Designed miniproteins, single chains. Designs and how they scored, part 71

Each design is a single chain, and the fold is of that chain. pLDDT is the mean over its residues in the fold that is shown.

## One batch from the design tools (miniprotein)

Design m2456
Fold by ESMFold2-Fast:
Structure m2456 (fold): chain A 117 residues (1-117)
Amino acid sequence: MEELIEEARRALQAGRPDEALRNAVKAMKEKGAKVHVRLTGPEGELSPEAQAAYDRLREMLKEAEKEGAITFEDDGLPPNLTPEQLRRVARLIANAAIYAAERGEKELTLDIDLSPE
């Protein structure tokens, strides 16, 4: 388990939040830890680049949701966020998963509310 957490941290430092999340989710399952993520933002149409970033975020979360380690809520509408904001969201979720795994948090809520400024 400690090895999985360390691998997750290394992947995140290397700019691989998807790999970080996979390793963190394995550690979370061993601890019975869970993270509930809520993502909100302004309404609007995503640029093609932002849509691609959002699709990557959802793909990253799909495996974790199937494992029951993470639940993700966005009210079914992608928020009007920039690609950089979506990449930041992915890192925040991976960090929360690592934290939950380290502490054995049975339920951790991560509320991400982003302004389009």
Scores: mean pLDDT 79

Design m2457
Fold by ESMFold2-Fast:
Structure m2457 (fold): chain A 70 residues (1-70)
Amino acid sequence: SPIAVSDAEIVEVDGKKVLKFTVTVTEDIPAGTKVTVTASADGKTVTESGTAEEDIPKGLSGPAGALIPE
């Protein structure tokens, strides 16, 4: 997988539960590549997919999050 997930935790924002995590690009991702990310914390798992809009170089890292449905 071209994406690594770390620092996964559940936080509450405005009464809603959010699974917050950090993503790190482990290999170059060409534009147009469909990427799937799976993160888990406290027994909750979220999976999100997206398409790279531009070439994403190896070594980029940044915060991400997903709403946990009630």
Scores: mean pLDDT 79

Design m2458
Fold by ESMFold2-Fast:
Structure m2458 (fold): chain A 88 residues (1-88)
Amino acid sequence: SMEELRRKRKEFAKELQKLMKELDQAIENKDLETAAKSILKIADLISKMFGEDREAVIESIINTLLQEGKIDESEAEELRKLIKRMLG
């Protein structure tokens, strides 16, 4: 049971890293629609694994991208609008 939980966490960490690389690629390509979808997938994965609030995870990802200089404030605002639209 504990060993199975550790395996699941390792598999989710690997999938998370893959999704984060896909997010970085979308940002580099200025594809904000794909970036928004990637952020939602990452947030869903983290929320499911750790029981964290999905909206809090989304904001954490966007803030990290801003702090790393990968996006500007205008791109961050557009990502938030796209994500809100996708969530309904």
Scores: mean pLDDT 84

Design m2459
Fold by ESMFold2-Fast:
Structure m2459 (fold): chain A 85 residues (1-85)
Amino acid sequence: MVEELKEAARAAAEAAVEHGVATGELEAALAFLEEQLRALEENREEIVEEMEGVLSREEAEEVVRAAIEAAREAIERLRRLLEER
């Protein structure tokens, strides 16, 4: 479950980048991911507590960390693409 949730977070971030590239809507994709990252960072403790009903605290922290890292990497890639277009 933990690894599946981490993989799902990475896949979601990758799908957002791929969609932005495919549609040419790089700015919209960037804004979407920046808002998702903000929500994850602002609500990190609440998200961890929500997941503690199913996962351990350590597992929940790993999932949230993976989601934040995936979003940051996707944002960085979109910013580079936006500059080069």
Scores: mean pLDDT 82

Design m2460
Fold by ESMFold2-Fast:
Structure m2460 (fold): chain A 81 residues (1-81)
Amino acid sequence: SKKEKLLKWLEESYKNAVDSINKYETDPERKKKLLEILKDAYEKAVEFIEKNYPTLSEDELRKKVRELIRKYISEQIEKLE
């Protein structure tokens, strides 16, 4: 289904991002905070898909999810600086 396809795409993207943080972030405290931010972004994106998949097209869901994640992560990272 459209929902299952989008959730799988999101989960795969999340796992790739976790792997990147684990590989490139050497500060343990910053790594922990980045992983927490990423998990929160993932959970918000899952909730968005669950609520909006019946009314929005796949392309619109992907676009809005990407923007939601990008904005949330950027705002949270600014708070770490």
Scores: mean pLDDT 85

Design m2461
Fold by ESMFold2-Fast:
Structure m2461 (fold): chain A 68 residues (1-68)
Amino acid sequence: SKEDLIQQYLDLLRGALDELNIPEEEKQKLIDELKKKLEESKSEEEMRQVFLEILEKAIREREERERS
């Protein structure tokens, strides 16, 4: 179901954010943003695109942190 797919993407993001050492407050904000966008998505392609967008944002934030 769409609900199961949303949960899978949320679980994947949480795991990725843990590996990236994203702070808990930022992690929760990214998860909440992804959940909202996934619930608003109309296709599996759109869900995949919003997941990648949020993940890329998290990776960029980590890269900036490692450079400091």
Scores: mean pLDDT 81

Design m2462
Fold by ESMFold2-Fast:
Structure m2462 (fold): chain A 104 residues (1-104)
Amino acid sequence: EPSEKEKEEAKKLAEEKVKELKEEIEKNKEEYQKLIRETLEEQNLDKESLLEEAREVGERMKSKETEELYEKAVEALMEFLEKGDVSPVKEVLEELAEAIVKKY
């Protein structure tokens, strides 16, 4: 099992990385929107395809929490692309950081 010290170090690193990503996304919002749109178009991915992948990942992992986090991430991504709202993306990054600390 990870020691208490290892958990604290992992938590600190995750929090620092999430803070950096939040600040970068906020400052370069339009650039990230463009990059994400171009990536999705190149891969022929849409919201429906991403939500289906979330369900398949949840089934393979036998984890409802993983499925729900993936679905929330897809919805946050779509809101960011359509409305430029970074708040849902920031919330998903926080939940991902918490999941990393819990699992690794």
Scores: mean pLDDT 74

Design m2463
Fold by ESMFold2-Fast:
Structure m2463 (fold): chain A 93 residues (1-93)
Amino acid sequence: MELEKEIEKAVREILLKYGIPEDVADRIAQRAAERFKELLEKYPDLPLEKIAESVAYEVAMEAGRELGLTPEQVEKLRDEIAKKITEILKKYE
């Protein structure tokens, strides 16, 4: 699988686990993959961990806004997504 598709799938699965509706999860996961690609192309010297953190932050904030998640839920979601993206990126080292 292409790296972007693996990230999209992982983000989608985490969002569904948090009870986010499938249509919202699909849209946010697609945007996460697009943002990841943009950051890689525009900032090639940026550490992969920083790219993962940036994508996770945007995903968690979007999900929080759409569903009215608490700040604690947003933080937990952000951390879980950042960790998963970092694990995926390490496989392509």
Scores: mean pLDDT 81

Design m2464
Fold by ESMFold2-Fast:
Structure m2464 (fold): chain A 80 residues (1-80)
Amino acid sequence: MEEEKRKKEEEEKEFEMDIIIGVVQVALGVSKTTGDEESTKIAEEALKKLEEYKKKKDLDGAKKTYEELTKKMKELQKKE
């Protein structure tokens, strides 16, 4: 019974991690297709950090990385 609760919590965290990684991968693909070198670089750096956090099972680090990525992309759109 306790093992089932632990499995559900792990699956939920893994699912959230996979969603974050998937969204960043899509953003990277779009940036490469449009030739946006700055967005491509930001997305590649974020993806590398997300892969490291996935190995460490650090969902908080992954969420922070995603928020920083989103903020940087918004700043690029506003300043340039």
Scores: mean pLDDT 76

Design m2465
Fold by ESMFold2-Fast:
Structure m2465 (fold): chain A 94 residues (1-94)
Amino acid sequence: MAMTEKLRKELSEAIDRAEELFAEVEQMIAEGKSVDEIVAFLKEKLGLTPEQVEEFRALLEAYRAAKNPGERDLVRGELFFHLVMVEFVKLGEK
């Protein structure tokens, strides 16, 4: 089954945008920025709803609470997936 060119392009653009934002988030985490500072950054960049703000807050808290690299990698994957979905929805709205 072939993806339509429009859908493929929008998904590719959403992934590229999410990768750029995720690199910024990882840099902020490495610099010791608080969860509140990172969530405020994402809210400004993505125009997050209150529900999305709470989801990202929970994921960032889980990332900081991770007891081992495997647990941290799972939360990292969840964060990236949520960023891709938010960017993809934004591209699909108009």
Scores: mean pLDDT 79

Design m2466
Fold by ESMFold2-Fast:
Parts: sequence; structure tokens; C-alpha cells
Structure m2466 (fold): chain A 72 residues (1-72)
Amino acid sequence: GKKLSKEQQDAIIEKIKELKSLSEEVKEKVINAVKTGDADVIENTLVELYLSGEISAEEANEVGKILRENGA
């Protein structure tokens, strides 16, 4: 899988913290996935959160956009 640099991880984490639609619990789960540096782990975490109903499709797309714009 694609590996993220520490600087890419930090940029993504900062932008996720700025999202107003996500709960703090969901933000923590996504941030923990980002800290692995593994794009496949991050993607799987988003899919699991979406399928469990913890995030909407719109919220998943917002996080996905942040990931793509920051090299994930």
C-alpha cells in the first residue's frame, strides 16, 4: 500500500480536526488510522465508519478529499 510521510500525516490530521461535521470520537478513529502512515488502513477505516453509520456519505467524501489533496 501507499505510505504517507510524517508531514503528509500532520497536514491531514490538522484538516480533519477542522471539520465541523465529524464527532470527536470519529476524528480520533480517523487520526489514529492516519498515524499508521498506511493509506490502505486509512481507507479501510473510512469504509468501516461509513458502513457502521458513524459517518455519512458526505462526511466520508469530505475526509476522502482531504486525503487525496494531501497525497493519500
Scores: mean pLDDT 84

Design m2467
Fold by ESMFold2-Fast:
Structure m2467 (fold): chain A 64 residues (1-64)
Amino acid sequence: GLSIDEVVEQLRRVGKTLNEEAQKVMEEGIKEIRRLVDEGKISTFEQLLAEVKKLMDRVMDAQQ
């Protein structure tokens, strides 16, 4: 399974290929996801994937 650190690294690599606005959304979203994991509000892989999907939708919207 993927660790949160591996997921964050993949999201950061994707972010580096995007425009400035989308990069900002990605960095803010990564920070928020890490905070939610640290606070125990994301405690399952399914919850993590749901938050990643929501972040990717926002990132791709900003990319356009």
Scores: mean pLDDT 81

Design m2468
Fold by ESMFold2-Fast:
Structure m2468 (fold): chain A 63 residues (1-63)
Amino acid sequence: MIKASEAELFVAKLIVEGKSVREILLEHKDDPDVVRAAYRIEMLARISNMSEEEVAKGILENA
């Protein structure tokens, strides 16, 4: 079982607080770990047919 990274937990918190993946990418474009975490959450939402917010909640619950 792969545990969520610190960057994934950070991005998940921002999404649950109402930020979009797009906003996070614009604000943190110079942080490669945050950028990768944001894209990973977007990809997981797309693959799972879930909202980015639901994926973010799942990440926080699994932490």
Scores: mean pLDDT 79

Design m2469
Fold by ESMFold2-Fast:
Structure m2469 (fold): chain A 77 residues (1-77)
Amino acid sequence: MSESIPDILVKMGYEEPKSTEEAINKAAEILGLEGEIDGKNPLFAAEVRYKLSEKGYYNEKMKEIVKKVYEELKKNA
């Protein structure tokens, strides 16, 4: 099963986020990402998911999907 960002945060010992946006913002803080934290920005959300996949929080299939989404969004930024 693909892990959602809220599920990953709960597995790390954090409180369950109340929204997907809150989950992305919290994950970004934990990852130490610099700049404007905006969980509503699709490119920023994709970067957070990609960084979590690099740390092993996603399975191999999800890691490939997350990487492709992030690369496609970067090309259009």
Scores: mean pLDDT 72

Design m2470
Fold by ESMFold2-Fast:
Structure m2470 (fold): chain A 61 residues (1-61)
Amino acid sequence: SMTLESAEALKAIIEEYGSSLSDSALRRLIEEIRKAMETASPEVQKILEETIEYLEKLIKE
């Protein structure tokens, strides 16, 4: 299960480096984060939802 600290660290890394990732990498990250949310606490789910929203904003074709 993902900890709150791990979720916050993941969000920070994605916010800093996400724009350098390919669309396929961004989509894969969204899928992996959605899987992590299935077993996450409500506090962790909120951070992961915000992280997915950020990743979705980076995906444009």
Scores: mean pLDDT 83

Design m2471
Fold by ESMFold2-Fast:
Structure m2471 (fold): chain A 84 residues (1-84)
Amino acid sequence: SSLEKAIKEAEIVDIEVLDKEEALEKAEEYIEKAKANPDLVVSVYKDEETGKYVIIVRKRNKGSLEADELLLKAIEEWIEEEKA
């Protein structure tokens, strides 16, 4: 329900549901794009029931810059930990 609400309310550019290995590769690609384009925000969620990873790419909302930067850093740290 919270994910459905986020999808309906956000300006979503892309959404992908992937296995862990594919999610790591795609998250890395989207982070590169987000660094090049300040209007893009990348979020990664793990679905506890299925074990699948959901990657959401959306347009940046005014007033969320600090939270969006922390999220990007957390995703980068997650990718490094899983690949190491």
Scores: mean pLDDT 69

Design m2472
Fold by ESMFold2-Fast:
Structure m2472 (fold): chain A 85 residues (1-85)
Amino acid sequence: MEEKRRELEAVEERLREYVAGLSEEEKKKLLEESKALAKQTLTEEQLRALRKEHLVRLLRAMGESDEEIARVLAILDELAAEEEA
């Protein structure tokens, strides 16, 4: 459990570093995408699905492998299942 949380935290830290290294134009595009998602009247399920899709795009842009992306998605699914229990 703690190991999976550390993996997720490491991914979040890598994403933060990646975003910090982006150009002003790239940062603006990410902000516009985030604002567009926030303006939509979505269910929690729909919002979660869109966040996963956005995360996959960011991880691919960072050069993460398909295997690493699948691992991150699996961790997120397991954490969500635990919250439902």
Scores: mean pLDDT 70

Design m2473
Fold by ESMFold2-Fast:
Structure m2473 (fold): chain A 65 residues (1-65)
Amino acid sequence: SLEERAARIQAVFEAWGQPLAPETARRLAELVARGGGPELLMRELDLDKEPAESLLAFLRSYTAP
């Protein structure tokens, strides 16, 4: 579910010392689930395109249900 994926994304960021607001984690879960691009990560996390693309690929692979 999106809620379970959002919780996993939040746990990953918390483990990295970069805790996300629950609403941001939920938006990332929705983005990952629908196959969206890195634009949300670039805006919400203030990342350049290449780091955002790498992070998105990681989240798709390692936070899947």
Scores: mean pLDDT 78

Design m2474
Fold by ESMFold2-Fast:
Structure m2474 (fold): chain A 78 residues (1-78)
Amino acid sequence: STSFITTQRQLADSLIKYGEELLKQGNLEEAARAYEQATISLQTMATIASTADPSKTPEFEKLVQDARDRAERVRAEL
């Protein structure tokens, strides 16, 4: 549903911002977890988009990859 997608997007955006703030504080472990959680929320949206509106799938897939790359970079510093 539109409401569910909106909620998941807001959660993902909040988690990315939270992760960025944690990185500024030097809290790498929590930053990695925040980005990993954002990735899960974005993966859920990509899955829904693939069945409900396939034209939007590439857009959500790119968001998933960006969040995943952020998490992997932070974990590489641990």
Scores: mean pLDDT 81

Design m2475
Fold by ESMFold2-Fast:
Structure m2475 (fold): chain A 77 residues (1-77)
Amino acid sequence: APSLLEQLRALADEYLALQREIDRAVKAGKPVPQEVLDRARAIQAQIAALYAQLTPAQQAEFEEYMRERQAALDAEV
C-alpha cells in the first residue's frame, strides 16, 4: 500500500494540475465546469485529512515538497 506521504504527493500533484486548468479557463474567459471545482475541493479535504495523520517531521517534508512544486510551476510562467 502507498505511504501517507506518497498519497499526499499524488493528491498534491492532482490538485496543482486542477488549479492550472481552472486558472487557464478563467484567463480565457471560459466557465469552469462545476465538476472540476468539486474535484478540487474533494482533493483539498483529502489532503487536510491525511496531513493531520502525519508526524511533525513528515509534515515538514510535505511542506518542502509543496514549496518546491509551486516554485517549479511559477518558474514556467
Scores: mean pLDDT 82

Design m2476
Fold by ESMFold2-Fast:
Structure m2476 (fold): chain A 71 residues (1-71)
Amino acid sequence: NEKAIELLKQAIKALEEGNVDKAIELAEQARQESTNPKARLLIDAAITAAKKGNVKMAIFYLEEAIKTLEE
């Protein structure tokens, strides 16, 4: 779970820096590193929001995925 959490934190930072393409790549890598189905669903929602330009919602879903993996 530590690797998935680190990738999600990097994805949030990329979104904050305006690098949407890098954030999506990092989020997809985090999804592959996690076996938690709830975290995967939240990551998928974040990727969809990022692709639609909804950066605020993308960050929210990535933060919720991190919280799910820390449980």
Scores: mean pLDDT 88

Design m2477
Fold by ESMFold2-Fast:
Structure m2477 (fold): chain A 102 residues (1-102)
Amino acid sequence: KEEIEVARDPNPLVRRIAVREIANHPDTKKRVELLKELIEDEDPLVRYTAVRLAAKSPDKEIQEVALEAANDKDPAVRETALRLLSQSKDPEIAAKARELLA
């Protein structure tokens, strides 16, 4: 019943604002679902913003979503995902990102 409409707004600037709101959402399941959508967004700046926030998340499931951006078509999105995830406190996530970055 609860839906974050801002995440699905036709304006990419509005969706970028939604990424920040979602990153601070108390429900981890809702954060995972919406960040998965935004990492696949049509706008590379929306994907970039989503990846930065997901990679810095303390939740391993959200960091694993950010690892999907290693295959993004935009080089800035790929580089940002791999660089931030290589610094993860989770040793498995950090190792995977470093292997892909090397």
Scores: mean pLDDT 77

Design m2478
Fold by ESMFold2-Fast:
Structure m2478 (fold): chain A 92 residues (1-92)
Amino acid sequence: MYTAEVTITVPKSENAKEKLDELIQRAIEEAVTRAAELGARVGFDVSDIEYDEEKDEYVKKITVTADSPEALQAAVDAIRKAAEELGAKVEL
């Protein structure tokens, strides 16, 4: 299996945690849809929320696992696109 870790970050605000959870759910849905188009299996492990005091940001990590490099890349790209559309920062 192939694995990648995607870090998603949103600025601190009153509803930042809820926004981050909603964003991650949307990103996973997009990734699952894209992987299904390729006939591939994709798995996701989502970390607990962490707060970065230096940057005033909330952070979650998604560990993506796939049975092919093409499915992994497609899932990671889908997560990145969905997160960026919702105004989050994405790092590999």
Scores: mean pLDDT 81

Design m2479
Fold by ESMFold2-Fast:
Structure m2479 (fold): chain A 90 residues (1-90)
Amino acid sequence: SNLEINRKIGQLLVEFSKRAEEIKKTLNVDEAKKKMEELRKELIEQASTVLDKASVEKLEKMLDEILEKNKEFLEIDPSLGVQTVFIPQA
Protein backbone atom coordinates (compact mmCIF):
# COMPACT_ATOMS: atom_id res chain seq x y z
CA SER A 1 0.00 0.00 0.00
CA ASN A 2 2.60 2.61 1.07
CA LEU A 3 4.93 1.50 -1.74
CA GLU A 4 2.15 1.91 -4.34
CA ILE A 5 1.21 5.33 -2.88
CA ASN A 6 4.86 6.51 -3.04
CA ARG A 7 5.14 5.15 -6.59
CA LYS A 8 2.03 7.11 -7.66
CA ILE A 9 3.37 10.29 -6.01
CA GLY A 10 6.65 9.75 -7.89
CA GLN A 11 4.80 9.30 -11.20
CA LEU A 12 2.90 12.58 -10.67
CA LEU A 13 6.16 14.40 -9.84
CA VAL A 14 7.71 13.06 -13.08
CA GLU A 15 4.60 14.19 -15.00
CA PHE A 16 4.94 17.69 -13.48
CA SER A 17 8.62 17.85 -14.48
CA LYS A 18 7.97 16.75 -18.09
CA ARG A 19 5.04 19.13 -18.60
CA ALA A 20 6.89 22.02 -16.91
CA GLU A 21 9.75 21.58 -19.42
CA GLU A 22 7.24 21.81 -22.30
CA ILE A 23 5.64 24.92 -20.73
CA LYS A 24 9.06 26.62 -20.44
CA LYS A 25 9.85 25.89 -24.12
CA THR A 26 6.64 27.48 -25.48
CA LEU A 27 5.92 30.34 -23.05
CA ASN A 28 7.67 33.41 -21.67
CA VAL A 29 8.70 33.50 -17.96
CA ASP A 30 5.46 35.04 -16.63
CA GLU A 31 3.25 32.72 -18.70
CA ALA A 32 5.41 29.74 -17.69
CA LYS A 33 4.92 30.56 -13.99
CA LYS A 34 1.14 30.82 -14.46
CA LYS A 35 0.92 27.57 -16.44
CA MET A 36 3.07 25.71 -13.89
CA GLU A 37 0.69 26.85 -11.11
CA GLU A 38 -2.24 25.57 -13.22
CA LEU A 39 -0.39 22.27 -13.76
CA ARG A 40 0.21 21.90 -9.99
CA LYS A 41 -3.52 22.39 -9.35
CA GLU A 42 -4.45 19.87 -12.09
CA LEU A 43 -2.12 17.18 -10.70
CA ILE A 44 -3.37 17.67 -7.12
CA GLU A 45 -6.98 17.32 -8.36
CA GLN A 46 -5.99 14.16 -10.27
CA ALA A 47 -4.23 12.74 -7.19
CA SER A 48 -7.30 13.41 -4.99
CA THR A 49 -9.32 10.91 -7.09
CA VAL A 50 -6.90 7.99 -6.49
CA LEU A 51 -4.96 8.81 -3.27
CA ASP A 52 -6.02 9.32 0.35
CA LYS A 53 -6.07 12.84 1.83
CA ALA A 54 -2.75 12.44 3.71
CA SER A 55 -0.97 11.28 0.52
CA VAL A 56 -2.47 14.17 -1.47
CA GLU A 57 -1.22 16.62 1.19
CA LYS A 58 2.28 15.07 0.93
CA LEU A 59 2.23 15.46 -2.87
CA GLU A 60 0.96 19.06 -2.55
CA LYS A 61 3.86 19.95 -0.22
CA MET A 62 6.39 18.39 -2.62
CA LEU A 63 4.87 20.12 -5.66
CA ASP A 64 4.85 23.47 -3.79
CA GLU A 65 8.59 23.09 -3.04
CA ILE A 66 9.41 22.19 -6.66
CA LEU A 67 7.23 25.02 -8.02
CA GLU A 68 8.84 27.65 -5.75
CA LYS A 69 12.35 26.51 -6.76
CA ASN A 70 11.36 26.71 -10.45
CA LYS A 71 9.97 30.24 -9.96
CA GLU A 72 13.10 31.35 -8.07
CA PHE A 73 15.40 30.14 -10.87
CA LEU A 74 13.32 31.92 -13.53
CA GLU A 75 13.58 35.21 -11.55
CA ILE A 76 17.29 34.99 -10.58
CA ASP A 77 18.71 33.70 -13.90
CA PRO A 78 16.55 34.10 -17.03
CA SER A 79 18.99 31.85 -18.95
CA LEU A 80 17.63 28.92 -16.87
CA GLY A 81 14.04 29.65 -17.99
CA VAL A 82 14.03 26.64 -20.35
CA GLN A 83 15.03 24.13 -17.63
CA THR A 84 13.11 22.55 -14.76
CA VAL A 85 14.84 22.74 -11.35
CA PHE A 86 13.52 19.22 -10.67
CA ILE A 87 15.01 16.80 -13.24
CA PRO A 88 14.20 13.07 -12.79
CA GLN A 89 17.30 10.83 -13.01
CA ALA A 90 15.43 8.30 -15.18
Scores: mean pLDDT 74

Design m2480
Fold by ESMFold2-Fast:
Structure m2480 (fold): chain A 60 residues (1-60)
Amino acid sequence: SAVENLAKYLGVSVEKLREALEKAGAKVGPGQPALTREQAEALAKLLGVPFEKVAWDVEK
């Protein structure tokens, strides 16, 4: 799934990624909207990864 692939890419557990997505108010996968900049920044902070690594799905 998109969440499992993202967790592997970011080097985090699926559970940690799911919790971070819920806290940021974000969803990933087919039919979900692109992340806002604020959601991507919150995810980067919650997961301890660079913003650039999370900004795969943010319109610039």
Scores: mean pLDDT 73

Design m2481
Fold by ESMFold2-Fast:
Structure m2481 (fold): chain A 79 residues (1-79)
Amino acid sequence: MAMEKELLEEVKRKSLALQLLLAEGRGFEVSERMSEEGEKVKSIEEVKELLDRMVEELGVGEEEFEEAEKRYKELLEKA
């Protein structure tokens, strides 16, 4: 259970950050690949691996990810 909970939380955090970056026009090419690879994902672990790969391809650092997640939450609040 602990592994699944931690993995889900990490996936949610990274998903929110990636959604914000994609919405801002970053990673158009990566978003296409993410969509195709997402259709083939069978487990939460594979989702995390896909997200990690997309983050690496976008050249996004951990700090930028944290900032993007924070901004995404703020955007939802401000809208």
Scores: mean pLDDT 63

Design m2482
Fold by ESMFold2-Fast:
Structure m2482 (fold): chain A 70 residues (1-70)
Amino acid sequence: SASDESLARAVRGMGERGIREAVEAGDREALQAALKGLETGRATLEKNGYAKAAEAAREMIDRARAVLAE
């Protein structure tokens, strides 16, 4: 749906900015908090049937985890 697609774009945009800002600041705690927020948000989106937005959240979760693994 248009709402799901709009939510997916918002999730990607906010996730990318949050991860970038935490990385630039060297703030591992902020990055971990962002990851936790994305995991909670993904579960809520999946529960409510927003498949595209949930997929966007998964992409951002994978990105945050990859950064934390470095």
Scores: mean pLDDT 86

Design m2483
Fold by ESMFold2-Fast:
Structure m2483 (fold): chain A 70 residues (1-70)
Amino acid sequence: SMTGEGILNRILTELIEEGKKLGVSDSQIMEAVGRLSELWRRTAAVHSVEETERILREKREELLAEMKKA
């Protein structure tokens, strides 16, 4: 739905901006974007919009931590 896509786009934008602030490579950022988008496809099929947003936000935090450590 448009609402679900809006949530994904917002979280992806936040991930990209924070990844750039961390000074990680574009390839690492794009890998994280791909992982988050894949998770959204899987979760949006079986979870509510609210649950999907929560899951994606938690995953965004994990991906940012991984990028900072790498």
Scores: mean pLDDT 81

Design m2484
Fold by ESMFold2-Fast:
Structure m2484 (fold): chain A 95 residues (1-95)
Amino acid sequence: MVLTPQQKQEAVSRMDDILEEGIKEGLSPEEVADRILDWLRENFDLSPQELLDLNGYAYGTLSSRYISLGDYKKLEYWIKTSDIMTQKIQQELAS
């Protein structure tokens, strides 16, 4: 399913919320990646390719946001989390 611009914004906003909650809970980037992927799979009927496309969109959108806020610690955590999400989705595609 190709998400509308509004659905992409809603998904990215929830990804940001999960990331912030995970940082506050002291979770690892891998644990937060799993939490985001589980939420996306439960709420959107996305193929692995569509999950990769959404993660790529979120990578750009959230990185830009955190840079604008000067939150380089959250930026580093998000980059690691997004990279892990990409790896997990690619492993699913290869299986």
Scores: mean pLDDT 85

Design m2485
Fold by ESMFold2-Fast:
Structure m2485 (fold): chain A 84 residues (1-84)
Amino acid sequence: MLDAVEEEYLALLDRERAPESYRESVRRLFRLVQGDEEVLREEAERWKVPLEEVRKRAAVMREALEALQAGASLEEIEAILAKG
């Protein structure tokens, strides 16, 4: 569940006293990864890339987050992200 991962990550950031701007960026990243159509379209327009490319990258990030939740190593996460 990505919502549970988001909550755990935000709780970690709160414990480390991360700035609110960073926490907001994390919330937006989770919306992107979950395939929020509005966020996907905003990113496609902002970066001037096809919507299909943004969806592909979001899917790779979701795979990386699911692997992280399953206890994957940093090397495994980096390998997944490099495939996007």
Scores: mean pLDDT 72

Design m2486
Fold by ESMFold2-Fast:
Structure m2486 (fold): chain A 93 residues (1-93)
Amino acid sequence: KKEEILEQFRKHAEAAIADPSTAKEHLEKMKEILDEVLSYNPEEALEAVQRLYEALKDDPEVLPTVQEMLDYVEKAGLFIKALNEAKEEEKKK
C-alpha cells in the first residue's frame, strides 16, 4: 500500500510532464496524496515535484501551483528529515 501510493504520485507527475494540458488535474490528485507520500518518502516527493517544476516552469497558468507544491515539499521534507534524524539518535543511546 505504501508502494501503491508512491507509484500513484510518480504516475501523476509523469503524466503531467508528458501532457502539460492535463497538468492541472494531475497536480490536484498529487496534492490530495502529498502528505501521505511525504510521510513515506520525502526525498521521492521532492524529486518528483522538482521535475514537474523544470518541465512546467514556462507555463504561467500551472507554474504558481507547482511552485506552491515545491515550497511546501521542501519545508515539509526538511522537517521530516530532522524528525527522523532525532529518532535515529535516540535509538543509538
Scores: mean pLDDT 76

Design m2487
Fold by ESMFold2-Fast:
Order: sequence, then structure tokens, then C-alpha cells
Structure m2487 (fold): chain A 65 residues (1-65)
Amino acid sequence: MIDEMSNAVVEAAALIQLKGADRVEYSGDRVTVYMRLESEEEIEEARRRAEAFSALTGLPVEIVL
């Protein structure tokens, strides 16, 4: 669980963890990752990374393509 003062840190960590992310938004209880992906392989990789990030942080992660 992260404190509200860590919003920028969470967003930076998500950008590093989820390669190809255009924008990350943290709303206090979830992380929304915006990305433009062109291939199924990139989408699958992004999903795996999002699951890993969710497991690490305990926050639900939503990918918006």
C-alpha cells in the first residue's frame, strides 16, 4: 500500500515497469496505464508486467489501449 505523498513515485515506477506506457494515472486506490500498442506480443507483455506490478504493490492495474 502506498501513501498519497508517493503518487509521483508510483507513477514513475509504473512507467519504468510497464515499457511503452504513454501516461500513468494514480487515483488513490488503482493505477490506470495508458499505452498505444501495435502488436499482440506487446499487449501480452504489457499485461504480464501490469500483473507483476499489481502483485508487487497490491493495487489493481488497468491498461487502456
Scores: mean pLDDT 70

Design m2488
Fold by ESMFold2-Fast:
Structure m2488 (fold): chain A 93 residues (1-93)
Amino acid sequence: SMRKEKLKKEALELLDKAVQYKNQGNYKKSAELSKKADEKMAEYYRMVAEDPSLSPRQQELYRRAAEAAEKGDATAYAAEMLRRIGLEIDEEL
């Protein structure tokens, strides 16, 4: 889906800008951009979770990643969960 790839790209661009502003000491702009990135990642993970080609376990992990993103402590937690999807699913096949 072109929409999924666009959301992921936009989220990563916002995260890069957030890090840049944080390094400049502009914590307010950094927080605003990070929040926007989390919102886009939440939408991305929700869309991935609806993919019928994924296993039920993969869908559940993406749903949990979306919920974490929606709660605002999300990008690092979501990234770790995505990493674990590949490892845990392959080990249980």
Scores: mean pLDDT 73

Design m2489
Fold by ESMFold2-Fast:
Structure m2489 (fold): chain A 100 residues (1-100)
Amino acid sequence: SLEEKIMELIRKLLEALKNKASKEEIRKLLLELMELIRDERLTEEQRMQLLYAIFDAVAYLKDKEMAEEVIKLLEEEIEKTTNPLDKKVLEAMLEALKEL
């Protein structure tokens, strides 16, 4: 199911981050998360869960090129987000990545 795929990818990322996995493994998981967020069936809550995971992964990598791709994604997701609190969280993530 879509929910199981989301939960499995997020769990795998969190475990990889905890274990200080290679940048290549984290980059692979980040790309899978960035592909999954393009699924139009996702609820806003599911999109936020994926965006938190994407942010954690890209912040860990400290890769400027990957940060620029995630910045573009965050700008698009901010426009789609209707919840004012979620929007502020995404704006804070965007500002943090621009400092990278």
Scores: mean pLDDT 88

Design m2490
Fold by ESMFold2-Fast:
Structure m2490 (fold): chain A 98 residues (1-98)
Amino acid sequence: MRIEIRIERVGERTYRVTVTAEGRTYVYEVVEPAGRRLTDEELRFYALVAVRLEEGADPAALEAELRARLSPVERELDALAKAGRYDEGRALLAEALA
């Protein structure tokens, strides 16, 4: 699948994420939650989920697909969460779901 993603910081906590997939272009503005930075992997993940929903993906079917991708990394994600290593857990989650 031919996917190109560009991430631009457009405000103090706001990013513009441009996704080009199979000749179509989607533009999203993502606002960082208060008190934390978003990683590039998290921004890419959120943008790809948004594209799939706009392309008519059934939310329940998409959730099932994402859960299947998480299965190999669930144990590591749980270990990172228990250790308080939330930034590393979020990066791993975003990478696994990309």
Scores: mean pLDDT 71

